# Designs tried in a protein design run: designed miniproteins, single chains, continued (5). Part 25

Each design is a single chain, and the fold is of that chain. pLDDT is the mean over its residues in the fold that is shown.

## One batch from the design tools (miniprotein)

Design m16835
Fold by ESMFold2-Fast:
Structure m16835 (fold): chain A 100 residues (1-100)
Amino acid sequence: MEEVEEVLKEGLAALDAGDVAGLRRQLDRLVELARKGHGKESVEALGTLLNYAAAKGDVASLQAILDAAMELLKDESLSKEEILAVIGLILRAIGELWDA
């Protein structure tokens, strides 16, 4: 969806700028989009943001992404596949934070 693509672009820009508050605003938008039926695209975008933050060793951004993934687990509209993807992201984020 165009909205998820825009959020991903803005989230990546916030990561590049070290703007954790800006990243959190985009993560909140992804959670809201997932609740509106864009769960698959939102989970994929969250995974992209996680990979980028992990590559940069950005602990504050990794924690913000973990918080957003935990919030997504409360979304009853997610499919089993999407839930498993979110759990995978959470476990990976925890691993990156532990080793950081």
Scores: mean pLDDT 81

Design m16836
Fold by ESMFold2-Fast:
Structure m16836 (fold): chain A 85 residues (1-85)
Amino acid sequence: SKDLDVQTLVNLARNMEYRKKNGQSTGIFRRQIEGILRSMSDEYSDEEFQRIVDEVLKRLRELGLDDAAKELEDMVQQIQQQRQQ
């Protein structure tokens, strides 16, 4: 479900930023986000993928999680580059 993907990515990104601000490891959350983004890239069209990403980024920024939003944008760019190969 697209709504489930949005909710899951927002929750993982929130947890990642929380751990980063507390000096804790974020590796597991980063890997989970990358896995979901790769799965979405394979399952959805480019337009649907971008729509879901934009919704996640909007929600993160509304929550004041600008660092998490930037990290997600960087991950998405890496996945999109891989998809274009």
Scores: mean pLDDT 83

Design m16837
Fold by ESMFold2-Fast:
Structure m16837 (fold): chain A 66 residues (1-66)
Amino acid sequence: SLEKTVDDIKLTLKSLGITLSDEETVRLAQAVLKAKDPGSVMMAFILTHLGGDSVEDALKLVEKQA
């Protein structure tokens, strides 16, 4: 479900020191749920943001790939 995916994302990203707004977390969760490989979407978001791109740019990237 969307709610469970949002909660799982929040826990995962918090462990990595990443904090998203509720709206940003929902956007990421929707990309994850739409994807054939949810793990690849999460990894692409994490690596893009930790690699120096903004949260918004990382979200746009994974939304295009989902």
Scores: mean pLDDT 84

Design m16838
Fold by ESMFold2-Fast:
Structure m16838 (fold): chain A 73 residues (1-73)
Amino acid sequence: SMDDMQQIVDQITSVAQDVIDIASQTMSQDQYNHIRSMVDRVVSMGRQYGQQGDFDSVTQSIRYLQQVQDHLR
């Protein structure tokens, strides 16, 4: 449903924002720019996978962002 898609988009966006917030507080500008670019790419791909109904790939995208978040802590 569209509500399920919105929840997935919100989850990807929420985890992505947490990664960006941590990176902005802990990293140099060059490292931050690299992480920002990577996160933006993963979010875009995750949304595309969701639109195509590839929920396994969406789950992998979310898990990847969570691993990055945990590594930056």
Scores: mean pLDDT 81

Design m16839
Fold by ESMFold2-Fast:
Structure m16839 (fold): chain A 99 residues (1-99)
Amino acid sequence: DEEAKKALLEGLQAFAKLVEEEDPKVAPLADDLTVGTAAALLRGLEEAARVTSRYIDRVIAAGASPAVVEAARTLREGAELIADPARREEGIRLLKSIL
């Protein structure tokens, strides 16, 4: 689903911008998340969701600010929702809410 892939990539871009503005110390982890998730998308939405979740755990564990943690949780949930065909539209809406 090209719309779901686009929503995730745009969500990653919005998240990276938020990290630069709110908590630049975790920007390298946000960059790793973007690169890792983009690579995983070549294997499908389920793999992208798994990789996104793993990198989000690293961002949260690094002591990211509350604003970054909230956006990270939204990004994770959106990625998980788009991996499920029945909940894909819900996931797209959630990912679009990051910015």
Scores: mean pLDDT 86

Design m16840
Fold by ESMFold2-Fast:
Structure m16840 (fold): chain A 93 residues (1-93)
Amino acid sequence: MEDYAKAIKYMGEIGDLLKSLRDAGKTELADKAAEAVKPFIDAMKEALSKGDYKTAAELAEIALRIAQAVADGDYETMEKLVEEGKKKIEEIK
C-alpha cells in the first residue's frame, strides 16, 4: 500500500506542476514536460494494472523528476533521467 500511495502522490505532483507552469504562462514548458513524461506515465499505469506497485512508484518518481528538470530548464538532467527510465521500462518487460 505504501508504494501504491507513492505512485498516486507522484502522479498528483506531476499534474500540479504542469498546472502551475500553465497558470504562470509557461505553456510551452508544460507541454514539453507532459511529452517527456508520457511514456513513463503509460508504463506506470500498466504496472498499476498488474499490481506491481513498487515498479509503478519507481516510474512515477522518475516521471516527476523529469518534469521537474524540464520546469527548471535542466535538459541535460532530463535526458539522463529519460535514459535511466527507458532502461527501467525494458527491465520490466
Scores: mean pLDDT 83

Design m16841
Fold by ESMFold2-Fast:
Structure m16841 (fold): chain A 87 residues (1-87)
Amino acid sequence: MEEEALEAFTRLAEAVGQKTGKTDEFRALAERGREGGPEEMVRSLSEMASLSDDELASLLSSVANGMLTSVELGRKKAEEALEEVEK
């Protein structure tokens, strides 16, 4: 997997964890996703979405669907979601 995709995924998980107050849970899910590859990243994103409000869950689901299509699309979606979450 590309380093940029892993970085975007990790930063997104950290940002959402901070917004939801679930930093430790999101960190654990991010670590699992990074180590497990694309299928585990999709699974981690789905779990993150279940721990988030409807707006954040929608963003995380978009990233998961991107990852299912390609790693590059997943990276782009994660970067877009990160920008929205950090605003």
Scores: mean pLDDT 78

Design m16842
Fold by ESMFold2-Fast:
Structure m16842 (fold): chain A 64 residues (1-64)
Amino acid sequence: MDQERINQLAQSFIEHGTFLDPEKVVAAAKAGREAAGRTLTDEQLARIKAIIEQANALAKEQLA
């Protein structure tokens, strides 16, 4: 489930004091899969973006 990944990413962001740009993560994931001769669906790309956005939001809330 995505919530566990969101929590793990948020914890990492807090520990390192850095956040990920959701657009850059999505672009990197897409490029990596295409380089391997595979494609990600729009649903998979949207899910990756949502996970990073939620992790950033959770980390910011915890740092406040």
Scores: mean pLDDT 77

Design m16843
Fold by ESMFold2-Fast:
Structure m16843 (fold): chain A 77 residues (1-77)
Amino acid sequence: EEFEERIKKVSEENVKKIRELDAEHQKRLASAKTPEELEKVRKEDIEDTRKFTAQSLIDIGDVIDEEIAERKKEAEK
């Protein structure tokens, strides 16, 4: 399949995952009653977001690396 289609699939998957994460964190924020609870939710949100961002970059990077390898093969023909 086309590189653009591969990137689109990864992007769509990432959008679904981040929306789920956002919905979960909004629920946690709404449930937090004390400053201590808010601080805990904030820390959890930052950590979850960092982990998701790192994995998303890896997933996208893998598709790009695959395309680079394919283009190098074609350029050497």
Scores: mean pLDDT 82

Design m16844
Fold by ESMFold2-Fast:
Structure m16844 (fold): chain A 95 residues (1-95)
Amino acid sequence: MSSETILGRVGGIRGRVLMQLDTVDWLQNNNVPRDEALEVLDEILRTLERYRELLEGMKKQAQKQGDTESVKEVEKALEFIEEAERYVRERREQI
């Protein structure tokens, strides 16, 4: 799938979010010092916010093009980002 399409870019962002969540799980499983873990989690939250902003831009582009399928996929990806942000915040509170 080409990363140049909205669907390709959405897929790329989903994959990057999964990699961020893998890092969160790694921090928990490897007893990383609290201060270092908090710094990494805060960086992940900033990264997720940037992905959310990119997805919002893609949604507007797809809407202008009348690409209803891409709009739906971006909306699903935005929901996934919201779930990921909640997961990261919950993990941050547990540290």
Scores: mean pLDDT 84

Design m16845
Fold by ESMFold2-Fast:
Structure m16845 (fold): chain A 63 residues (1-63)
Amino acid sequence: KPTREEVIDWLMREFGYSREDAELVVELVQMGFSVEELETALKVLGIRMSRAQVARAVELVEG
């Protein structure tokens, strides 16, 4: 299963997120945010992700 650093690198490469935004996404998943909660939080922060992308990020961090 991917490391935290591999997930951060994936988010930066695939979506063009800054390291800070990628780290925030990983941290929210590690805090136990659901797909719906994470989608809402990212929308408030102005970070665009599809539901499928959010679900994939959750899988990679939890897996």
Scores: mean pLDDT 75

Design m16846
Fold by ESMFold2-Fast:
Structure m16846 (fold): chain A 62 residues (1-62)
Amino acid sequence: MDEILELARKLLLQRALSQPTPEEAERAAEETKEALGKLTDLPQSELDKLKKEAIEEAKKAL
């Protein structure tokens, strides 16, 4: 369980950080969240939390 959450967090963060602008980072995080919801069966609430954290970290790094 924790391993899947950690992988989801890393994927969301990497995807967001790969974008050149905060707006594109936000879009990439949303797309990744949707894909993870289909592939991992993680709760939507946990995915929403990880998405928000990834966007915040990307905004700090951009």
Scores: mean pLDDT 78

Design m16847
Fold by ESMFold2-Fast:
Structure m16847 (fold): chain A 89 residues (1-89)
Amino acid sequence: MYREEALELKEEAEKVREEVENADEEEKRKLMAEFFRRAALRFGAPEELAERMGEAALSGDKEEALALEKEFYELAKERGQRIADAYEA
């Protein structure tokens, strides 16, 4: 199921990377913010969290971005553990 989704996300990440390399600093922030928001949503983050992550990336607020990233990784860690438990069971 997620194999194809992971490949699509990888292709999108490569396209965003190419666009970022050709963009101005302001455009880079917007592209990265949009990418992070979409990636968070694809990984099942709450829409509110994904929006806040995008806004922090756009504003360049490092402390807010780190706090939101930590919150997102805690959610991803819980999901990863559930997957590992199911795989090892």
Scores: mean pLDDT 66

Design m16848
Fold by ESMFold2-Fast:
Structure m16848 (fold): chain A 77 residues (1-77)
Amino acid sequence: SEKARRESILTFVLLSVETEIDLVERTPHMPEDVKRQVLETARRQLEAVIEEARRLGNEDLVKRANELLARVDRLLA
């Protein structure tokens, strides 16, 4: 279905964002400006995923995106 295809795309986006967050966590000497740029981009992508997932009524994707967003916020603090 069209809904299932959109949910698959959002799942792929979440996997990509999680990979970027993992890279930041695994690279303790990443330059501060690069780290901030990666995390701010991840935040924007996650906010877009949350909005679309809510529109689709997929609470699992909303929850997963919020969990990743909490990780981004902790890394930016």
Scores: mean pLDDT 90

Design m16849
Fold by ESMFold2-Fast:
Parts: C-alpha cells; sequence; structure tokens
Structure m16849 (fold): chain A 65 residues (1-65)
C-alpha cells in the first residue's frame, strides 16, 4: 500500500511540474490515470512515467484522457 501511495504522489508531483491536471483512481489492482488538461507531449511524458512505475510495482496501468 505505501509503495502505491508513493507512486501516486510522484505522478501528481510530475503532473503539477508539467502544468497538467490529472485524476488518479485505483480499482481492482489497476491504476487508472485520467488527464483532463495538457498538451499531447505532456500527456505522453506522464503516460510513460506512469507505465514504468506500474511495471516496477507489478500493477496494471490504464491511461485515459
Amino acid sequence: MEKLKEMVERIESMAKSLGVKVEIEVEDGTIIITISDGSERKKAVLYSAAALEGIALGLKVEFKD
């Protein structure tokens, strides 16, 4: 649980530094990341970072915009 919280905090921190608005939800072992405001390049950066964090934790990551 703490590793998941740290991952969420890292993604939120990155989104804030990039000026992107994100919503993160956790359902049935899946992390769902929704980006509501941001450029396609900034979305791609967040997606890549989130996917790598998910792989490191053994969790499935779904990306929605």
Scores: mean pLDDT 74

Design m16850
Fold by ESMFold2-Fast:
Structure m16850 (fold): chain A 93 residues (1-93)
Amino acid sequence: HHMEELERQRRLEEAQSRIKEANDLIKKAKDMVSKAEELFQKAEELRNDPSKREEADKLYEQAVELFKKANELTKKAYEDIGKAEREIRELES
């Protein structure tokens, strides 16, 4: 019936939208990892100078926080993709 088909189509489009949003989060997480790696490298360079150890420690802490945030975003994004892909398969079956 017309209403059942419209509901199925809306659910399919919603699941596809969730996959797109999750892929955008994965891209953001990759950018955060790149920034964290840059901060980590700068911290290691500064650690060679004893007078700059406090600056190096702060950059290291910032890098660790970015890695943690990136990992959390990546985990949530892949979980959302998995759920959405399962729903799409069920709707297309």
Scores: mean pLDDT 86

Design m16851
Fold by ESMFold2-Fast:
Structure m16851 (fold): chain A 90 residues (1-90)
Amino acid sequence: SDIKNKMTDTINMIKNNVDMSTIVNQIKSISDLLKKQGYDFMAAYVNKVIDTNPPTYIVAAQIIKDVADFLGYTDISAQANAIIKDIGSK
């Protein structure tokens, strides 16, 4: 799945401390794919969160977790949750 692959790439970008502008563009590309597949509500949610919150690794990981939970990608959700907990403890 193109969405699953882009979400996995986003997790790896966060783990490798890729710049936030690249991560934001990747998240927006995930929103575009969600809309293309008819998940208009989830696409709107992703865009709202990224546009209304400071562009941080926690916000990026939370978006990926929420999309993974919605689509049933338990492996990606677990990885995103681990990042949120690791960053949130610092």
Scores: mean pLDDT 84

Design m16852
Fold by ESMFold2-Fast:
Structure m16852 (fold): chain A 117 residues (1-117)
Amino acid sequence: SSRGVLDAIIEVNNLSLSVEEIEEILSIFSEEEKKEILELGLKYGLPEPSKDVPADVVVGLILALYIEYEYLKTKSLQEIANIFGISPSSLSAFLKELRKKFGEKLKKAFELYKKKR
């Protein structure tokens, strides 16, 4: 299941967000917005979805790592670049465009999760 794959990725990459938190963040985005995030990632060299890593898992990982970088400060630019297998400069450009398009929505999502804790 996508949940099982996401659990494994969280453990391997030492993410601060749980599967449940990532699923809740993902649920705030429409299918069209998730597709736009995925296509933006592909433009900057982020991994394509595969049989073993479905599109929702790739988008969930992108959103989780953005939260880790922007709000939690638990991951550096270099650490995230290493996770995605891209240069820090490519990642910086990707995060700038992601922030421009979805940053306010991600900020609101993060604020809602903080209130539930």
Scores: mean pLDDT 84

Design m16853
Fold by ESMFold2-Fast:
Structure m16853 (fold): chain A 86 residues (1-86)
Amino acid sequence: SEALALAEEVLRMLREGVSRAEAEALLRRLLAERYRRERNPEELARAEALIPALAEEFYNWLRNNPADEELLAAVEEEIARLRAKL
């Protein structure tokens, strides 16, 4: 599933680090998945306009706050939960 693929990509980024381009690509994939379910073109356009700034904020936050064991465990549990539903 796309949700599982996105969760695994987040785990990879948290373990290995992330570039701004990778953060932007992840945010675009998350928005595309969300708006596949919620069809509001105006909200999608507003959200997409924020992606570059949000990606830079996420990149800077991760650089200054490396993922701790608690966050990594929480993401791994969510991946396991998503796999159990398949």
Scores: mean pLDDT 66

Design m16854
Fold by ESMFold2-Fast:
Structure m16854 (fold): chain A 80 residues (1-80)
Amino acid sequence: MSAEEQLAAFEARLRAELPTWSPEQQAAVERIVAEARRLIREEGASMEEVHQFILERATREFPDDPAFVMRVGRLAEEAR
């Protein structure tokens, strides 16, 4: 799969869990996905680089919510 196809798979998995997310978590996920797409389209980032970016950004935005970070990381890994 291309990096864009893998990101689309990640988005689909996130969307399936969307009803379990808080509004704040949903807004953060949308920001992270938008930035990941920019990295792929503008900087030619690989999905491995995007996966690392997603984990680092989720950890940085929610350092006191390891459950959220773990959920985002699992969904990104499942999209590979």
Scores: mean pLDDT 78

Design m16855
Fold by ESMFold2-Fast:
Structure m16855 (fold): chain A 65 residues (1-65)
Amino acid sequence: SMAEKEEMLKKLLKVAEEKGFRLVSMEGDHIVLEAPEDSLENQIDEGMLMMMAWMAGFRLEVRYR
């Protein structure tokens, strides 16, 4: 349902924020996050966030500075 999709989105964004990822933009099902730094830990967290987004029906793009 749409309510379940919104709940999954809220959880995804909360986990991203806790991991230091910044929300850049969100257009429909397309979410863009910025990683705090290019590190192995953040690459692992990116993989986790990508999986969470895919399971929730969102397209996630992660950018590094």
Scores: mean pLDDT 82

Design m16856
Fold by ESMFold2-Fast:
Structure m16856 (fold): chain A 118 residues (1-118)
Amino acid sequence: SIEEFLEEVKKLLIEEGLSEEEAEEIIEAGKENVDMDELTQETKTKFLLAVASRAYVLITGELFVLSGALLKEDPKVFAELLKKELGIEDAEGVVEGLENADLEALRKLVEAIKKKAA
């Protein structure tokens, strides 16, 4: 269900060191930017990208947007962006995970964002 998916994402954000309040803010921002009326793999992927983009702003204080359109149009360029901006070595694996709406891909993005802020 949508509720179960949102709860899994919230749990991941808290496990990665965000407060409950920060996790709730990120989830609400994701819901505002992605139509969650129909829970498809595409809407899940867009939601994970919106979550990662908001987490980036909250953790670093800088604006960065992970574009679902870029992921769909050119996943190779998206992978190169992850390598350059976030230092992700297995960027191709993260891209595949995001396309499959895999929460472990979101975990790797949040960990890379935290490492960049340190």
Scores: mean pLDDT 83

Design m16857
Fold by ESMFold2-Fast:
Structure m16857 (fold): chain A 80 residues (1-80)
Amino acid sequence: DKDNEELLNAAEKRVRELEKEIKEAIEKNDREKLEYIANELELLIESLEVILPTLSPEQQKRAQEIIERLRELLKKAKEA
């Protein structure tokens, strides 16, 4: 499904952007920015979990890997 492929590609790109933003926010001790990023991470995880059962097995594996990375970033944002 093209729409699911584009969604997963966008999610992977956003994970890379969020990794950079979290690193910068931690270096700056920007608690407000970390809180906003944490909220975005939670929403992105929820969005991926909702579509997960509708994906192909290959796409489900990709989505699970993205969700795992997002959960690790969420932990970093909340623990900083």
Scores: mean pLDDT 84

Design m16858
Fold by ESMFold2-Fast:
Structure m16858 (fold): chain A 106 residues (1-106)
Amino acid sequence: SEELREALIRAMEALASHVQALADRTGDPELRELAARIRELVEKMRESKDPEEFIKTAREVLELLGEAIALLRERYPDDPEVQSAIDGLENQRRALRELIEELEKE
């Protein structure tokens, strides 16, 4: 589905921006690197003409999101704004996984 493909790309771009905002807030260079890597994978998804490569790249974005969440939990446990943002990222990760599963069924 083209609509589902576009929805997933837009959701992942919003995710990359969210991780970047957290990198800017914390000054954490590893979060900044993770945000940049997510953006690169989203661009790869846009350019992908192979459905299998698209899904594989989308799953790689989910793995990087998992790494960002783990890093935030470990390094910023006492930052209430960061902890609140982690809940948002977990919800985004769940929604993205569901979108990927729907695309795989097509």
Scores: mean pLDDT 86

Design m16859
Fold by ESMFold2-Fast:
Structure m16859 (fold): chain A 76 residues (1-76)
Amino acid sequence: SEIKELEEQIKELEKEIERLKKEGSDERKIAVLESAKGILIAAKDFEEVLEKARKKAEKENRKLTADVVVEVVREE
């Protein structure tokens, strides 16, 4: 699944960030990787919301629409 792939990418990126910090690497390189990690986390959160919206739409016999996505976000 896309969520699992994103989780694996986030985990690999975290390991690299920790390695670079331990080695005293360039702070700019570390900042770029931390920014990339933030983007991947946001993408994962978005995919989780979409998965919940898809399941809700299927259960309620509705098409996946913006209204269903909004309902899921409001229920959190």
Scores: mean pLDDT 84

Design m16860
Fold by ESMFold2-Fast:
Structure m16860 (fold): chain A 68 residues (1-68)
Amino acid sequence: MEFIEIPVSEEERERMIAEARELAKDNPTLQKRLDEAVEKGASPLDLATLLLAAAMYRVIEKREKEKA
């Protein structure tokens, strides 16, 4: 059967973008990469990768910034 990879609907894609923006709101570099990926029509996999990167950076950067 086709669709060995799970295709995401336009609504799901928008949700992933919104989640990535929320996670990346403290990191301008991640926001820039997300905007560029969205404008280029990034695949759902690319968006998921940005979400994971944003989540990891958010945790690390926040821990360092909480005192400084």
Scores: mean pLDDT 68

Design m16861
Fold by ESMFold2-Fast:
Structure m16861 (fold): chain A 95 residues (1-95)
Amino acid sequence: MEAEKEAVRERSRALGEANPDLAAEVDELLKTMTPEEVAYEVARRHPEVARAAVERGRLLLEEARKHELTPEQKEKMAELERLIAAMERALEELE
């Protein structure tokens, strides 16, 4: 839970060096929302950023599948997959 929130914050800061407002927005949303809810809301507000994040996240998941993962690593990959699914759901709603 907290590690997942920190991972979302770190990713948003890497993207937010190009957009500091996005990093601040994610930090604010994480105060009241789950990581999945934040991923959905960010995708709804910033669909271009979400599309890039989904593509990058899917490549990370595919690369991870090539290696034998520990239970802890599998849990982290499952969390990433849920965040990607939340972003994709938001993007579908933005037709």
Scores: mean pLDDT 72

Design m16862
Fold by ESMFold2-Fast:
Structure m16862 (fold): chain A 96 residues (1-96)
Amino acid sequence: EKLKKEAISLAQEAIDVVKTLPESPEVRRAIARLEELLEQAKNAKTYDEIIEVLKQLIDVLRDVLAHVELTPEQREKLENLIKSAEDLIKRIEKVK
């Protein structure tokens, strides 16, 4: 399924970006949660399950934006990931 593969790729990209951030308890927690969401995306059987994973991924990234000190470039990368996840949710909702 193309949309499921896109969700998996987005979760992996989110993990890769968050791993470049300065090490902190908040960043470590975000990485662990994103890795759980990646596995949930891989095991998702319905579009509703994929949407739920993407919504939780957005929440994790928003939490990082709120509580972690970021460079402008790091902030832009996280904001772009959130936008990509929101756009993917809208695309999935149109086809389910």
Scores: mean pLDDT 88

Design m16863
Fold by ESMFold2-Fast:
Structure m16863 (fold): chain A 72 residues (1-72)
Amino acid sequence: MMSEEEQKRAKESLLKSVEAGDAVATRVGLADLRKHGSEEFFRESAEEALRKAKEVGNEESAKIAEEALKSL
């Protein structure tokens, strides 16, 4: 399991990927958080990624984050 610091860094990287429009990096970041983070932190990170994707107008990243939340 990731440390709290590692989870926060992974979330920051995820949000940067969403801002950059990098759907592949967004998918990888969510997968890493799901595998190595807590379920609660994964949910929070996916919800924030979804919100961010909608704010920047990245439909593909929004879909990826939404699918991640549905997979719980």
Scores: mean pLDDT 81

Design m16864
Fold by ESMFold2-Fast:
Structure m16864 (fold): chain A 99 residues (1-99)
Amino acid sequence: SQFEKEREEIEKRIEEIINDVEGAVKRAAEIIRQLEPELSEEKVLERAIVVVYSTAGLLIAALGFQLSLLGTPEEEVKKIAEELKKKIEEAIKKYLEKL
């Protein structure tokens, strides 16, 4: 169904961020440089990390909405969202530790 396809696409995007935070940050940084060329590289990196974290949060919220539309119980949706949020936070922490 269309909703199942949208759910799979959102799940894939979340997984891509978890598996490649560095790539996600680099893509966000490139956009920020184009929009705000006056920013220092340090400020660009700080903003790029915030953008990646915020994007992941919005994708998790969108996934929760799609799961609710597919009839997934509220408690299961909350558990999935909490597990994904933890994975995102752990992936970002590992990325920051490599800097």
Scores: mean pLDDT 88

Design m16865
Fold by ESMFold2-Fast:
Structure m16865 (fold): chain A 68 residues (1-68)
Amino acid sequence: MTETDILNEKLIELLQKYKNGEISPEEAFRELLETLEKMKVDKSTRDQFLNLAADAFGLSKEQVEKIL
């Protein structure tokens, strides 16, 4: 399983929890950020998944900057 596969699976899991009301969009974004940091992915992969997560969770640029 590639890093991309693991990150896609995590993003889908967090998106499902968010849609079910189990987690806030900010909490979902923080969990993905923590996963990216633990996996020590390169900057390009990190930026790509953070952009996808922000869009998927409906976070504004300002909200993303407050979490980072």
Scores: mean pLDDT 80

Design m16866
Fold by ESMFold2-Fast:
Structure m16866 (fold): chain A 80 residues (1-80)
Amino acid sequence: GDIEKAKELLEQGKKLLQEAVEAIKQGNYDKAIQLAEQAIKKFDEAAKLAKGKDEELAFEAEVNAGMARIVLGLAKKLKR
């Protein structure tokens, strides 16, 4: 169902976000950008599926999407 799919997308997004942070630590900013963009897509889809059905899950997905956007911005700034 939508909630089970949202949970799977949230976990996939968290893993991608963790990998994006590790890529920044290693100075691999291009990889960090790609991973952060993928994480954002997973979190945005999770939030849409959870919205109106599981507000706690939707808010967790939105918070993680915000964190991924910060990581994306940092990676883009450091690449320059």
Scores: mean pLDDT 91

Design m16867
Fold by ESMFold2-Fast:
Structure m16867 (fold): chain A 74 residues (1-74)
Amino acid sequence: SEADLRLGQEHLDRAVEALRRSHGPLSDSLPHLQQALRDAEKALEYFERAGAPQETIERARQLALTAREGIEKV
């Protein structure tokens, strides 16, 4: 549905912003990376439910992967 697409995009935008904030000091990066992962996973759920284009779904998956890799490196 269009509502699921909108919610997915809102969560994707939050994930991008959280990743941006994670570029700060190491002590501050972990909470932002964890938030980015949660929002990216929520975006993925909404996009899959909405039947979003594969490119959009992959973008959410890539953000979740980036956040997870960041968490492993802190």
Scores: mean pLDDT 85

Design m16868
Fold by ESMFold2-Fast:
Structure m16868 (fold): chain A 60 residues (1-60)
Amino acid sequence: SKEEGIKAGLAGAEAVGLDDGAGARAAASMGHYDNGNKEAARAANQGPDGKEAVANLKAA
């Protein structure tokens, strides 16, 4: 689900110790993709930067 993807993405970003940048975006995107949320995965990966992507996931 979308909620599971968001949680997985946030956990992934936290596990690698990245608050922003391309690495955080990639971790968030992969979490969403693994939970079958391709649209959320695309949005996380294509965000302006990883910090904003992670903030958007927390806000969702």
Scores: mean pLDDT 57

